# Designed miniproteins, single chains, continued (2): the designs that were tried, part 36

Each design is a single chain, and the fold is of that chain. pLDDT is the mean over its residues in the fold that is shown.

## One batch from the design tools (miniprotein)

Design m5223
Fold by ESMFold2-Fast:
Order: sequence, then C-alpha cells, then structure tokens
Structure m5223 (fold): chain A 89 residues (1-89)
Amino acid sequence: MELEKLAKELGVSVETVEKLLVPLALSEARARKDEEAVKRIENKDMSVIKRYAELPVIELAEAVLNTVLKKTGDEEEVKELEEKIKKIL
C-alpha cells in the first residue's frame, strides 16, 4: 500500500490516511486474533498498520464500488475506480 498515492487519489493529506488506517488495521488484527499485531498497531507501528489495513481497504473499496454500481448503474465508472484502487494497493 502506497500512502502518498492513496492520499492523492482521495484528495486528503497523508496524515489523514494514516489516521484512517489505524481502525481498519485494528479490526483486521482482531478478526485474525493476532494479539501481537493489535499491540503493535496500538503503539503506532506504521509498518504493521499498513500491512494489516491492506485487506480491509480492499474490502471497503469493493463495498464502495458495489454501492456506486447499484445507485448509478455505471459499469464504466466502477471499472475506472477498480483500476485506480488496484494501482494504489
């Protein structure tokens, strides 16, 4: 996961992306019952945060894409967003 690329695509600061990744990484580490990863994320270990947030970010992106498709019916917009997400992750 490239934080600078993700921040640019979302139109926010890198610091904002880092703040959003912490709860996503915690949810994934807890779902995996990885107590050591939970402790490292709580201690703001960005390498562990990035690694554990990757799958939740992909799942969130897929949920957003499905919502856009259902509301707009625009398969082309969904495909463009999917390709952008794939380049960032």
Scores: mean pLDDT 72

Design m5224
Fold by ESMFold2-Fast:
Structure m5224 (fold): chain A 55 residues (1-55)
Amino acid sequence: DRVRRVVEALFADPDRPWTVAEAARLAGMSPATFSRTFRAEVGVSFREFLARLRA
């Protein structure tokens, strides 16, 4: 699962300056497809997930 790879990478290094473009590249998706797929699978936006992870 491509989105799972991104989630695992975020947990490994949450303080890295992640962008949607970088996460999408890791997932092998366009930024638009990644944002939609991440929201559908995770339940929140990529930015919201990252903010919660850093809290």
Scores: mean pLDDT 82

Design m5225
Fold by ESMFold2-Fast:
Order: sequence, then structure tokens, then C-alpha cells
Structure m5225 (fold): chain A 98 residues (1-98)
Amino acid sequence: MEISIELNADEYKVGEPIEVKVTVKNDDPSKEVRVQVAVFDKNNNLVWASPAVTVPPGEHTVTFTFILPEPGEYTVRAIAEADGERKVASKKFKVVPR
């Protein structure tokens, strides 16, 4: 199982939509993959989490959209889980004042 993250920008303004594209490649036809993203501030506090999305075997891209109310440095983590296997990808971004 492979996972990757793409952000539409590396810097956003407060209240601007942030789009996270998570691509999962799963070559095991017996396993569905549960995909979720979580967003952490610079102190590793959880500030936002997505609902989990289940994708079938193969290659799939899931887009998550959210807004953050406070400026700061953030890390988005994408987590893919399939029957005891877990993969994580992370990407850093900034939110700046309007």
C-alpha cells in the first residue's frame, strides 16, 4: 500500500479553503483502505480531523477540504489503514492573517 499527499498551496490565509488530495494505491484485492486526515499545530495539538473514507482496492484520490481560523504553522497527516497495515504521509503548510 502506498500513500501520498498533495496540497493546492503551501501558504493560506485565515478562512481560505485548504484542499488536501490523498492518493492511495492498494494492490491487495481483498482489502479496502480507510483514509483519514488530521491537522496538527506546531506544538503537535490536533486542530482538525476529517471523517474516515473507505476506498476499494486499486488507485484512488480523496479530496478533503477544511478551513483554519488561526494563523500558524501546521502539519497535515494522511493515514491509510487496511487490515493491520498502516501508512502515514505528512505535509507542512502555513496559515497567515488576512
Scores: mean pLDDT 84

Design m5226
Fold by ESMFold2-Fast:
Structure m5226 (fold): chain A 88 residues (1-88)
Amino acid sequence: SKEEILKKLKEVMAELAAVMKAVAAATNGDLSAMTKAQLEELIAAAEKAKKELEELLEKEEDEELKEKLELMIKQAEETIEYLRELLA
C-alpha cells in the first residue's frame, strides 16, 4: 500500500498546485474572474487537500516523506488563509 500512498500524494500535490495557480492569477489582477462562489470552491478544494495530506502523514513512518507532507500541509494552510482573506 506504499504505492497507493505515493499515488494519492501525487494527486493531492496536483490539486494543491492548481489551487495555488488560481490564487496567483487572482492576485495578478484577474479578480473580476473570481466570484465569491469560485473562492469558496477553491477554499473547499484546499481544505480537502489539507485533510488528505494529514491522513497520509498519520499513516507514514518514513521521516523524509513525513517532512515533505508537513511542508505541504503548511502550504495548504497558507493557501486557505490567503483565500479566506480574499473572500472577506
Scores: mean pLDDT 74

Design m5227
Fold by ESMFold2-Fast:
Structure m5227 (fold): chain A 64 residues (1-64)
Amino acid sequence: SAAEELLARAEELLARARSGEEAREAGKMFDHAGVLAANEGDEELLARAVEGGRRARELVKQLG
């Protein structure tokens, strides 16, 4: 699904993030994946996108 593909890309970006800016971009992609998952009715993908966004926000705080 579009949500699943975007979630996978967000996970890849977050894994490679070395700056707060890169972590913020990953967080935006997780937020978009969450919206797509909600529209698709995929509760499991929505939960994964929400958790990914939380991890991205934590990384932003750590990296600046």
Scores: mean pLDDT 88

Design m5228
Fold by ESMFold2-Fast:
Order: sequence, then C-alpha cells, then structure tokens
Structure m5228 (fold): chain A 79 residues (1-79)
Amino acid sequence: NKIQELLLEYGKKNGVILDSSKSAKEIQENLLKLAKYLRENLPDDPKGQQLAEQLEKLAETETDPEKILRKTKELLQTV
C-alpha cells in the first residue's frame, strides 16, 4: 500500500504525527505538511489525494487539539 509506505517514511523523517504534547497550532501545521507530502508523492493516486484533502480540511476547520488528534487517527486508519 503506497499510502501506508509514504506515511511510514514521513514518520521516520519528521517524527510523530499524533503528538499529544504539541499545541493545536503545531498539530495543524504538521497535518498541512503531511498533506503536502502526500500530494507531491501521490499525485496520480485518488485515495492519496483524498486523504491529503481531508487532512487539510481538518487542519483548517478544527481548533480543538483533542478532536484534531482523534479525527486524524480515524482518517489514517481508513488507508
């Protein structure tokens, strides 16, 4: 699964995506960076592009850090 392989590679280089010690703003910034990485590395993968869009929307619309972490975990479990 290309999406799972890229998520694992991203985590090795950039650290833990779901870090509960981070502020909402830092979590939002990390989600946007991950979404950009998926868009650049999976340009022809509809599921990869959809995941990137969902992560971007979550980062832009959700301000509660607990909800951001929960919803991100749910999204990542769908791939």
Scores: mean pLDDT 77

Design m5229
Fold by ESMFold2-Fast:
Structure m5229 (fold): chain A 56 residues (1-56)
Amino acid sequence: SRAEADRRVKEFLVSLGLIPASTPLPLTRELLERLVGPGRAAQLLREFEGTQRRPP
C-alpha cells in the first residue's frame, strides 16, 4: 500500500505541475522538499495522508 500511496501522490503532484513525471519513486520528504520546498512538502504529505486515513 505504501508504494501505491507514493505513486498516487506523485501522479497528483504531476497533475498540478508541481513535480516532473520523471520523479523517481519512492517519494521521500527530502526529495519533495527539494522540488516544492519544506513547508509545501509537509503540507502535501499531511493532506494526502489525511485523505487515506480516518479524520481525527
Scores: mean pLDDT 67

Design m5230
Fold by ESMFold2-Fast:
Structure m5230 (fold): chain A 68 residues (1-68)
Amino acid sequence: SDDELLDQFGYLLELFIGDRERAIELAKELVAKYPQLQPVVDYLLEHADEDPLTLTRRALKILNEILA
């Protein structure tokens, strides 16, 4: 469901700030379950060293485009 997708994506963003290794594992699981998330997950993995606020803002923009 969309609610489950959004809850899991929110948790993924939290993990990218606090536990990157676990975030990478969850990102792979989410893409396997929701292939439409591939572009936003690719962005997170490619820009993992960026400022957390900028990373989160841009990831949410990509997610919004996917869900539109």
Scores: mean pLDDT 80

Design m5231
Fold by ESMFold2-Fast:
Structure m5231 (fold): chain A 66 residues (1-66)
Amino acid sequence: MLDEKEQEIVDFVVENASKAYPAVPRSLLEEAATKAVQAAREKGLSDEEIRREAMRAAIEAAAKYE
C-alpha cells in the first residue's frame, strides 16, 4: 500500500516515462514504478532516492518492452 506522497512519485514517473515511451502500456510503467517505490521505502531511502529508483525501474521496463 502506497501513501499519498509515494503515489505522487509513481504518477510523476509514469507521466514522464509515458511521454518518452508512448508505445509502452501505462500499466506496465505504473507496476514497475510502484514495485520500485515499495522496495526503496523498505530500504528507508529518501523521497529523492525513491523517485530516482522508480524512474530507473520504469525506464528499464520500457526498454525491455521496446
Scores: mean pLDDT 81

Design m5232
Fold by ESMFold2-Fast:
Structure m5232 (fold): chain A 100 residues (1-100)
Amino acid sequence: MKKVAIITIEGKDGTKVEMEIEEGEETEKAIEKAVELAKKYPEFTEVFSAIIVELGVLEETRSRKLTPEDVKEIVERVKEWVEKEYPGEFKVSIEFKEIE
C-alpha cells in the first residue's frame, strides 16, 4: 500500500485547493505540481511559494523521494510560517490516505 498526502489550502473566502503527493514521489515532481498550482491559483501564491521553498531545501539536504514524514514536516513548517506572516488569511491542513 502507498500513502497519499492530501494538502488542503483554504482561503478566508472559503476557496479550497488540494495538492496530492504520493509516498515515494520525487521531490522535483512535487515542486512542479506546486508551481503549476501557484499559476492556476494566484491568490494562494504565498502558500505555494512556501511549499516550493521547503521542498527545495529537502531535495538539497535529505532526499530526492518524499516520505509521509517529509511531507508532514513541510506542511507543519508552512503552516507555522503562514500563520505568522498572514494571520487568519489561510488554513493549511494535511490528510493521509492509503491507496493500493
Scores: mean pLDDT 80

Design m5233
Fold by ESMFold2-Fast:
Structure m5233 (fold): chain A 87 residues (1-87)
Amino acid sequence: SETELQESEKEVEQHLAAATLALNAKDYLTALEHLKKAQLLVLKSDLSKDTKIDLSVLEGVLRLAAVVLEAPEEVLKELDTLDELER
């Protein structure tokens, strides 16, 4: 329903905000955990285009931060798994 869709979008926004805070703290594992939860909600729900765009931007920023700051290989591997879920 419309109400359930709005609740799902708000939950995604909360996870994206938490991921952004973790990323700014260079806590890539916590950022990845919140990103995975947001991505699963997007895949299960018919969310707005704006929410999907915000998620994609955050994924890009997290990947760039992981590469530039030499984040653990495990983080990069998990991000690759998330990309496959979108295909």
Scores: mean pLDDT 68

Design m5234
Fold by ESMFold2-Fast:
Structure m5234 (fold): chain A 65 residues (1-65)
Amino acid sequence: MEAEKAYEKALEAIKNGDLEAGIQAFRELQRVLERAKAAGDTEAYEKAQKYLNKVREEIEKYLLS
C-alpha cells in the first residue's frame, strides 16, 4: 500500500517536472523497503524494490533530457 502510493506520487511529480516531489517519493519508497527488510516481509520488500527501480528510471529520463 505505502509503496504504491509513493510510486503514484513520484510519477505525478515527474510528469509535472517537480523533481523535488519526485525525490521525496523516492525516499518514501526507500523507507518502505528498509521497513520490509527489517520485518522480513519478502513480498513487500520485492514490491518496494521494483517501484524504486521504476521511479529511478523515470527521474533519470528527466535528468538526462
Scores: mean pLDDT 77

Design m5235
Fold by ESMFold2-Fast:
Structure m5235 (fold): chain A 86 residues (1-86)
Amino acid sequence: MELVRLRVVLEGSPAAVERAAAGLAQAAAELGVREGAVVEMRLRIEGDRLEVEVLVREEAAETVAERFREVAEGEAGLRVEVELER
């Protein structure tokens, strides 16, 4: 079964980044434990910047990317980048 990498980069106020980080971690746990869609998540926080790298099942990649975008963009004042990588 093929795996793809999903990258999320968030920039904004520390409080907004903190809330987004919590939301993304919860979404990853739900999709990973209940659906097996997420295999691995790595998270790096540097002040007002958050970088998340997620290893997802290829067949679920679009759905996971959409869910992560919705969670990240639900927090006001963040610059959000979501990308599926090779």
Scores: mean pLDDT 80

Design m5236
Fold by ESMFold2-Fast:
Structure m5236 (fold): chain A 72 residues (1-72)
Amino acid sequence: SAHGRDGLAGLGKAAGRPLPDVLSQEELAEALRAAGMSEALARLVADTAVRTAGSPVLSAGQAAAGMHAAGG
C-alpha cells in the first residue's frame, strides 16, 4: 500500500529523474513506465490520478493522491 507525500518523490527516484511541480497525464504515465510499471498499468494510474484531481494537469500532491487511489 502507498502512503502520503513520498509517492511522487519515490516515483521520481525510481524513474531516475526529478518530476516537475506540475505533471500532465502523459508525463505521469511516462514516469511510471520509467520506474518499471507496465504501459497498461501506468496509463491506468495516470488516468485515475487526473480523474481524482478533476484536472488534466496535476500538482505533486494531486499526482500522489491519484497514485494512492489507483494503487490501493
Scores: mean pLDDT 70

Design m5237
Fold by ESMFold2-Fast:
Order: structure tokens, then C-alpha cells, then sequence
Structure m5237 (fold): chain A 84 residues (1-84)
């Protein structure tokens, strides 16, 4: 449901940010945004969409490739988490 989507979105976004070599501060900022976005979803698809958009905005100052990478991870996490 929504809680599992939010937690998994944050986890995937945080792990993606760390793999890109981002600071813990940047990783946590992106993870929190992904969590908030996912939680506002009404199903797995809207949770994924909201998590992606929130993570992308939190990563706005990063290069496009890195922004897309963390946003995609956040969306995947939200979608998978919703199914639990």
C-alpha cells in the first residue's frame, strides 16, 4: 500500500544516489522527496509517477543523467512497494 510504496521509494532513491557518489545529505534529500511523493499516490502507478517527479525535483541541480537515474529508482521502488 501507500506506506510500503513510500518506504521502498525512499530506499531505492537513497541507494541510487549513493551509487552515483552523491553526499549523504543529497541522498537523504532525494529519498525524503521520493517518500513524500509516493505516499500521495492512490495506486502503484500514481505512487510511481509522484515519486519520480518528487525525486527529479529534489535532484534538479544534478546533471540530467543522474537526475533521471534517481527518479527512475524512486518510481520503481514506489511501484514495487505498493504491491506489498
Amino acid sequence: GAEEAAETAAKYAREAARRLGLSEEQAERIAEAAKEGAYKGKDGFSAAQNAMEAAREAARDLPERQRDFVATAAGLGAYEGWQK
Scores: mean pLDDT 89

Design m5238
Fold by ESMFold2-Fast:
Structure m5238 (fold): chain A 112 residues (1-112)
Amino acid sequence: MKAEEGARIGEEIGRRGGGVGGGLGTAIAGVYGGEHGDTLGGAIMAAAGTIGGAGAVASEMMGLGPKKAGEDARQGGLGARHGGEKYGGEKGKEGGEGAERGGELAGEAAER
């Protein structure tokens, strides 16, 4: 459901925008897929991972450098994981792990 939608968005953006678009779509799909898209905690953490990825793209476009953009994406994912564990219980923990993975994938995409 949501993972399939994220993958489709990533495919379309990747066709138009190249590796960065594909990386963002993969991060969204990965986070949603890890949660099967069926938990509210997973959905919230997936949104946090997506925001981190968008921040990475913005940083790159602003000329702050791909390494900084990649680091910002990874830090966003780590922050989402910490918040999910503290506030979301088991669902928040699972969603946070997905967001951490999403931040890593977005960071790799931003560094390309």
Scores: mean pLDDT 51

Design m5239
Fold by ESMFold2-Fast:
Structure m5239 (fold): chain A 55 residues (1-55)
Amino acid sequence: MEEDIDYARDLLINGSQEERDTLLKKIRELIEQGKSPIEALAEAAREMREEKEKE
């Protein structure tokens, strides 16, 4: 969870505009499903990291 938050922070500071937009879209979707902002951030970042690892 902390590693996922660190990954999200890195994306927001050093990531591309597309990566930031994707992260924010995933966070919004997870919040709409009832997750807290911190849980949504961690889960969205994890999903993005897993997708990159599958590449």
Scores: mean pLDDT 77

Design m5240
Fold by ESMFold2-Fast:
Structure m5240 (fold): chain A 75 residues (1-75)
Amino acid sequence: MKEAIEKYIKALSDKDPEKRRLAAILLGDLFGEKAKEAVPLLKKLLSDKDPEVRKAAEEALKKILGEEAEKLIKE
């Protein structure tokens, strides 16, 4: 479990935007609240150059933090 989360967190910093997008989706969809350690990097991806990566990061934050994600997205 932890090893899989760590792998996807590392992929959030990949040079390939497709890899960053998929990692964000998987952290939100497969792990939800268990992936809270990914929150700082997902917050940075809200400002990513790729619009699909930004969208995936927003959705992942909503799935991981629920109601609290609204505060991070509005900043």
Scores: mean pLDDT 79

Design m5241
Fold by ESMFold2-Fast:
Structure m5241 (fold): chain A 96 residues (1-96)
Amino acid sequence: NDSQIQSLFDQAMNLLNQSSEYSRQKDYEKAAQLTGQAMDLMSKAYELQGKTGLAAAIRASKPTVEALIKQGDTSKAASTYTSTLLRAIGDELDAE
């Protein structure tokens, strides 16, 4: 259901915006929690789209991204997430 997928992405974006605000306030514990919840929603949305490799990559990167945010290393967290997504997209393209 496209409506369910869109709702999951919208919820994830809202959580990421909240996470960014908490990170700006140096509340890294709350920022990590909200980012983790957003990653869970994005993973579920991609799973529902049949992009199972992308969903699995997001789930696999979640503990590392959360740990980096908790340490205040939000730049490394963003880089880790981005490189994980780019690799997963490449793997999905190669699997076809």
Scores: mean pLDDT 81

Design m5242
Fold by ESMFold2-Fast:
Structure m5242 (fold): chain A 68 residues (1-68)
Amino acid sequence: MIEKLIVESPSPRLTVSTIEAILANLGYNAKVTELAPGKFLVEVEGDVNIAEIQKALAPYDAVVKRYV
């Protein structure tokens, strides 16, 4: 099953490659698509711990939400 997340950040340092690297380091297999500057669609295979991802992206002031 694929979980979908929206990641929003005001930081220009948060890029598709940055999110992919962080998620890979946490053990997730994810596809990241930039929808708009600072707004990303993240598609993750399997179960997702949103709190863990939000903590990892906290240096970028990112907000992580489930895309329903």
Scores: mean pLDDT 85

Design m5243
Fold by ESMFold2-Fast:
Structure m5243 (fold): chain A 52 residues (1-52)
Amino acid sequence: ISELRKELLEKGFSKEVIDSQLNPIRSYITSTGGSTIGLDTLLKNAKKKIES
């Protein structure tokens, strides 16, 4: 998640847009005790929304 955030910031996307998509995923990881189930799909969808 931190790697994707850095990549998107380097590509010139706004911190606000990035964090709005990634913060729910961070909350999911925290609430599930660090579960990675479905994480790849969540990150892919977040990246697509940010890049749109």
Scores: mean pLDDT 75

Design m5244
Fold by ESMFold2-Fast:
Structure m5244 (fold): chain A 113 residues (1-113)
Amino acid sequence: TPALEELRRDLEAALELFKQSVEQAEKEFENDPEMLEIHLGMAIDAFREKVVELGKAAIERGVPLSEVRELIEEAFREIIEYLRKATEKREKGIVEKIVQRAEWLGEEAIAEL
């Protein structure tokens, strides 16, 4: 349906913005692990807020809740994989914290739909 296709496109745009935010944080805070953790957390929070907004709008336009949930779950799987790759050279504790935050916020996003 057109509304489902629009949701897919908007989620792809949100994913690209997320990746850009992560790349910028990695460059800016290369030697500041504490600030990096904070800015990665902020990027995940912004992504969560955006995908919940997009999901609710899609539901209002008649996209089934099950399809919206599936697409948002897939989007969170993609950001988690990206974060693991982006933080591969960082201390394991930071990687584990940021991935756990993304997993938790993904569950919260699904619950808020």
Scores: mean pLDDT 87

Design m5245
Fold by ESMFold2-Fast:
Order: structure tokens, then C-alpha cells, then sequence
Structure m5245 (fold): chain A 63 residues (1-63)
């Protein structure tokens, strides 16, 4: 159920949000989360949404 992940880290919240929007448009991406805190366990990621938050980390679950 958890496949490959692409992780993007930016020093800017604005860039993280922009990257999340870009990844959400990709047919290769199942889910995007922006603002997951450093060290978060990927097994705790909730399914089925796009989350925008003022954090600098973006994680994409690949199909």
C-alpha cells in the first residue's frame, strides 16, 4: 500500500506549497502532503488528500 516516495525539502514555505501544487498535477503522484514535520513516520500519513501548510517539507506518494 505504501509505494515509492518523493521528498522535497525547501527553506521556503512558499516554495513548498508551489512544489505540492506541481506534484498534485502529476499523473505519477497518488498523494501529496506539504508540511509534514521532520522525522515524521511515513506510515502515519493519512490517505486520500492534499495538505497545504506553512512548513518547508513536501512528500509525494508515487503510484
Amino acid sequence: MYGDYEIYVSSSNTEAVKKAIELRKSDKVEKVIAGLPPGADLSDIDYGGLVFSPFSTVIARLK
Scores: mean pLDDT 54

Design m5246
Fold by ESMFold2-Fast:
Structure m5246 (fold): chain A 87 residues (1-87)
Amino acid sequence: DEEKKKLFDAINMFLLYQQYLRQGLAPDDAADRAVRLMQQGIYLSLDQFDAIIDQLIAQAQQYADPAQAQAIIAQLNKYREIYKEVL
């Protein structure tokens, strides 16, 4: 399904961007590298994807207020399910 593939690409782009930010890259450099990998057809493995999602969940639990944390965690778990459906 084309819509699921577009969502998959958007999620992969976002998570690559987050991974590069965590490696200490500036936002513009992180975005550029994420775009370049996607243009080369390089996608995160399920293990890499799950690791980034788990890190984002841990951050939400530590730094967001409880209501915002629950909303963020629900959205991240939804992204996890979409990623598994396309792979």
Scores: mean pLDDT 76

Design m5247
Fold by ESMFold2-Fast:
Structure m5247 (fold): chain A 70 residues (1-70)
Amino acid sequence: SEESLKENLENIDKLKEAVKNEEIKEELDKLKEALKNNDLDEVQEYMAKIFELLETLPEEEQQKIRDIVS
């Protein structure tokens, strides 16, 4: 639904604010555009990239991100 899409986009914006890494912010922007375009293949690709990059962050930043998405 449009409401679910808006909520997902808002959660991505919260993640983008919490993350200091510019590459992750760029991938989050790409994910937002893929979601708006309903491009499921691109959504899967960008989500996989974001998860890979998040695992490389210091534990303190990972914890901050977990607190935002939970």
Scores: mean pLDDT 79

Design m5248
Fold by ESMFold2-Fast:
Structure m5248 (fold): chain A 96 residues (1-96)
Amino acid sequence: MPRIDRVDITTDLTSRTVTITITGSPDDSRRAGRDITDFARHRFPDADITLTHSGDTTTITIRMPTGGRARSLGHAITDYIRRNYPNAKVTLTITE
């Protein structure tokens, strides 16, 4: 099982941006970032995705065409993480 400690998901409906911050071991956070990015691209082909790594943290920034699509992505990613990383602490914040 990947050693992922925490995943924070922030959805900003005004900027239509979903930010996912993954904290774990460097190798596991990087692998999780790749897998989450692949899931998002397959499920939401309209997503504009940027992936950044810094030590034990991987940040994924996704811009969507609408606030409704950003909300849908935030929930879909949250459900994906709960299923694939059941030991990780997961937070979802939605702002307008």
Scores: mean pLDDT 86

Design m5249
Fold by ESMFold2-Fast:
Structure m5249 (fold): chain A 78 residues (1-78)
Amino acid sequence: MIAELEEQLLRLSPPELRERVRELIKRMKRGTPVSIAVYHLELLRLIDEEVAAGMSPATAEERRRLLDQLVDAVLAEV
């Protein structure tokens, strides 16, 4: 489940940001519940920056939806 959500989120991310997104997800998975919230906000901020740079709102909403599912899955493992 978590690996599938991570793969889907990475596929929708711009190629130049995929390494950064992957690293933030990795740090989120090893964090405490409070740290998970911090990395969740950092990933949301990256999506907001891409929207400001011209990303489709539909693509951004799908990325936010997948990120929310990923966060819920990670929190369920804590």
Scores: mean pLDDT 77

Design m5250
Fold by ESMFold2-Fast:
Structure m5250 (fold): chain A 76 residues (1-76)
Amino acid sequence: KKYIESAKKHLREAAKAAEEGNTDEAIQHAVEAVRSLHLAGKTGLALKTANRLIPALEAGDSEGVKKAAEETIKEL
């Protein structure tokens, strides 16, 4: 379950970085979270997570990033 724990960690860090206004850091953690979900064999959840995170990150919507991260973690 190393990739699942990695995904959870990066989702939490993406939400934190977005809340702090660190957009580049939030994007980096979001990418690592999606990658970890793919490596865990959760391809469908990885795509769903990317579709939730990308619009929120593009809009600078920190609450949207946090919600997307929390929803994904609940599915893990």
Scores: mean pLDDT 84

Design m5251
Fold by ESMFold2-Fast:
Structure m5251 (fold): chain A 84 residues (1-84)
Amino acid sequence: MKAEAEKLGEELAKKMRDSILESGGSSEVGREQGRELNELVKKYPEYAEIINEKGQKGLDEAMKKLKEEEKQKREEQERRKKEE
C-alpha cells in the first residue's frame, strides 16, 4: 500500500509535469493538476506528505523546463534576426 501510494505520487508528478509542459504553462492546466493532487491526497491521507512532496517536485521541474524553453525561444528569435 505505501509502495502503491509512492508509485501513484510519481505518476501524478510525471503527469503534472507533462501536462504543464504541453500546455505551455497554462495556469488553468496547473489548477487542474492541483485538483488531481488533492484527490490523490484524499484517497491516501496517510501518505499525503509524500504525495504532496512528489507533486511539488513535478511542478518545480515543469516550471524550470518552461523557463529554459522561453530562453531558447528568445535566443532563436535573435539568431533569426541576425541571419535575415
Scores: mean pLDDT 71

Design m5252
Fold by ESMFold2-Fast:
Structure m5252 (fold): chain A 75 residues (1-75)
Amino acid sequence: SDELKKNREKVMEEATRSVEEIKEAVDFLVEHREELTEAVDRYVREKGADEKQARNYNGKVSAELAGLEYAKEIP
């Protein structure tokens, strides 16, 4: 059935596009890791968090970004 073949091709095209969009988002986050860490530090400090709280928050952000970088390396 041509209709089933057309639907399959469309689903595969949409899936490929979604994967590329996710990869671009992950690449952006990994590339801007330092900038994101600095932005988080500034935000936490502006909210009146002490140096220990700022470091804990930055540690969590760094761990999350490391996880994303690991995911990017998976074939």
Scores: mean pLDDT 64

Design m5253
Fold by ESMFold2-Fast:
Structure m5253 (fold): chain A 85 residues (1-85)
Amino acid sequence: MQEVTDLALRTMDLVISRSSEKNKPKLEQLKKQFETASQDERIEILRQVRDIALDDIRNDPGGTEMSYSIVRNLFDGVIDALREA
């Protein structure tokens, strides 16, 4: 359980560091909420972080279908691991 939580936090940190400036405060707020959230709330927060990250990639002229797929699959994997924990 702890290892999956740590992976989720690291994944959110990576996304925050690469996010657009407009979405960075919202992502930081979601990460803060995740740290004190229940299991079900954590899954919902990760889904919100994923959706914001994917939206940033879609709206970035440098965004690729490959980067979109990598980020989507990474979050889906972490969410599934957290759900099974």
Scores: mean pLDDT 80

Design m5254
Fold by ESMFold2-Fast:
Structure m5254 (fold): chain A 80 residues (1-80)
Amino acid sequence: HMEELEKERDAFYEKVEAQMKKEIDSLIERLKSLDPETYKKAEEIVKEGDEKAKGASREERLDIYAQTIIKLKELLEESK
């Protein structure tokens, strides 16, 4: 019975991580269309997030991706 709860949790985490990655990709494409300087900043944000995620647990990776999304959204808002 514990295995079923763990399977549901793992499926939820996989779905959330996949959705976050798609949102990051979407934000990068939007930032890329604005200007080269903004795109370069977006690439650095994503690269920093990816490096932090390499040593992280699944839960920590979700937090890292969430912070990456927040930073990308802030950059998009600053670009007007």
Scores: mean pLDDT 80

Design m5255
Fold by ESMFold2-Fast:
Structure m5255 (fold): chain A 81 residues (1-81)
Amino acid sequence: SGEERLLALLDEIIARTTDPAARARIEALRVEIQRLLAQLNDPSASAEEKRELSLRITRLLGEVMRAAGLSLEEFFALALA
């Protein structure tokens, strides 16, 4: 699924991150993203709630990119590998 692929991408980013402080930050962000993805997949969630969750996940992915020192282009290259 898209969720499994996203979490696998985050695990790859963590594996490539050598700075311990950055690694710990990305691991914490991964936990939060996984929690929000579970809420996004709740069948009781409204379309409005799903949009809000998607925006929050997008913001956290921006924080992952900043912590990992990845540009948007580098992030997409990893996601498409």
Scores: mean pLDDT 87

Design m5256
Fold by ESMFold2-Fast:
Parts: structure tokens; C-alpha cells; sequence
Structure m5256 (fold): chain A 94 residues (1-94)
């Protein structure tokens, strides 16, 4: 139903806000939060919420670039993977 779809979208947007707050704090937990934001954006796109998916992917890209600059070694590489993933999905939406 439309009501159930809207409720799911609201839940995903709430999860995105929480993941964004964790990502802003950086570190390994920040990278995991960015990975979660990518998954949330994919689900929102599947639900027809392309503009909201794009906004989340843009924020994920920007935070990923920041974490890549702050981190070293394997964590820096993991941040780079998130950046590439977010950029690829953003390209597909446009």
C-alpha cells in the first residue's frame, strides 16, 4: 500500500540521519555508517525516491572524501571504496 511504502521511506530517512551522525564522527565506525548510507540510498531509489537517494549519496561521497583524507592504511582504502561506490551510483541516477 502507499501508506506502508511511505512508512518504510520515513524509516529509511531516519536511519540515514543516524548513520550520517555516526559518519561525521569518523574512524572505522564512520566508514561502516557510510556503507550503510549507500545501502539506504539503493533502497530509497528502489522505492522511487530518486531525489532523496541522490542527496544521501552526495553526502556519503563528501563524508567519504573527508574520511579518506583523515585515515591511513586499510581504513583509507575502505573509505576510497565507499567514494567510488557513491560516485558510481550518483552517475547512474543522472
Amino acid sequence: SAAARQAKIKELLKEAEEARRIAEKGGREGIRALEKLVKIAIELDDLGREDEAEAILRETFELGVRLERELEGEDQLDASVVIVGAASLLSALK
Scores: mean pLDDT 88

Design m5257
Fold by ESMFold2-Fast:
Structure m5257 (fold): chain A 69 residues (1-69)
Amino acid sequence: EEQKKIDEAKKLFEEYRKNVETEAQARVAADPSLKPEADAEIQRLKDAKLIVGADEEVTKLFMDKLKEK
């Protein structure tokens, strides 16, 4: 059952990663100076995906960051 929860969390994280990538691309198009920050966020999501136990916590952090410009 824990594995099933982890799998669901990973799916949610993958969808969130897609949304963050799309949002980052849109922000960079509006303000090119944001490119390094956008690249860093995308990289952080890739790295976080490797840490099973941290996926939910990282997702929450990115929810907060996604709300920021």
Scores: mean pLDDT 62

Design m5258
Fold by ESMFold2-Fast:
Parts: structure tokens; C-alpha cells; sequence
Structure m5258 (fold): chain A 101 residues (1-101)
């Protein structure tokens, strides 16, 4: 039955879109939390000019990388979106560790 096959394909596409949207939302959430944390460190660093410039540059670099990865996730497959989620969660953790160093 052609109509049944078409309905099954549409359901699969919808399930893939939902999984992709969830992975992208998780990636954006991780990036947003890391950015908010970084902004707090920037505020604390204002008393030390060298630390302030270093932290600000690190946060700006992370923001640019996160935007590029999110764009890649939206353009790619579900597997790409899930990989981007893992990558952004890892980079967010690495950013926090670098800013605390």
C-alpha cells in the first residue's frame, strides 16, 4: 500500500526532526550555560587587566565556535546534531577549566 509507505516515511522524518531538535536544544543549552559562567568570570577579572583581556578573548572565541557548531547541527543529520551536542558539552567544560586556571 503506497499510502501506508508514505505515512511511515513521514513519521520517520518527524521522529528524526524531533531527535535533531532535542540534540540542538541540548547543545545550545550547554553553550548558553558556559557563556553565562564566562561572563561571571569576566566581571570578576575586571580588577586584573591581563586576566580580563584573556578571559574576554577566550569567551569570544568560544562564542564563535559554538555558533558555527550549532549552524552545522541544523544543516546536518541527526547524527551530526548529536555529535555537535557532545562536542559543545566538551568544549563548554574545557572553557570552564581554562577560565578557572
Amino acid sequence: DLEELLKEQEKKKQEELERKSFAVAQAIGAATQAERYGQGIVEQAKKNPEKYEAVKAELERFRAEAEALVDEAWAGSVEVAERVREELERRAQELKERLEA
Scores: mean pLDDT 82

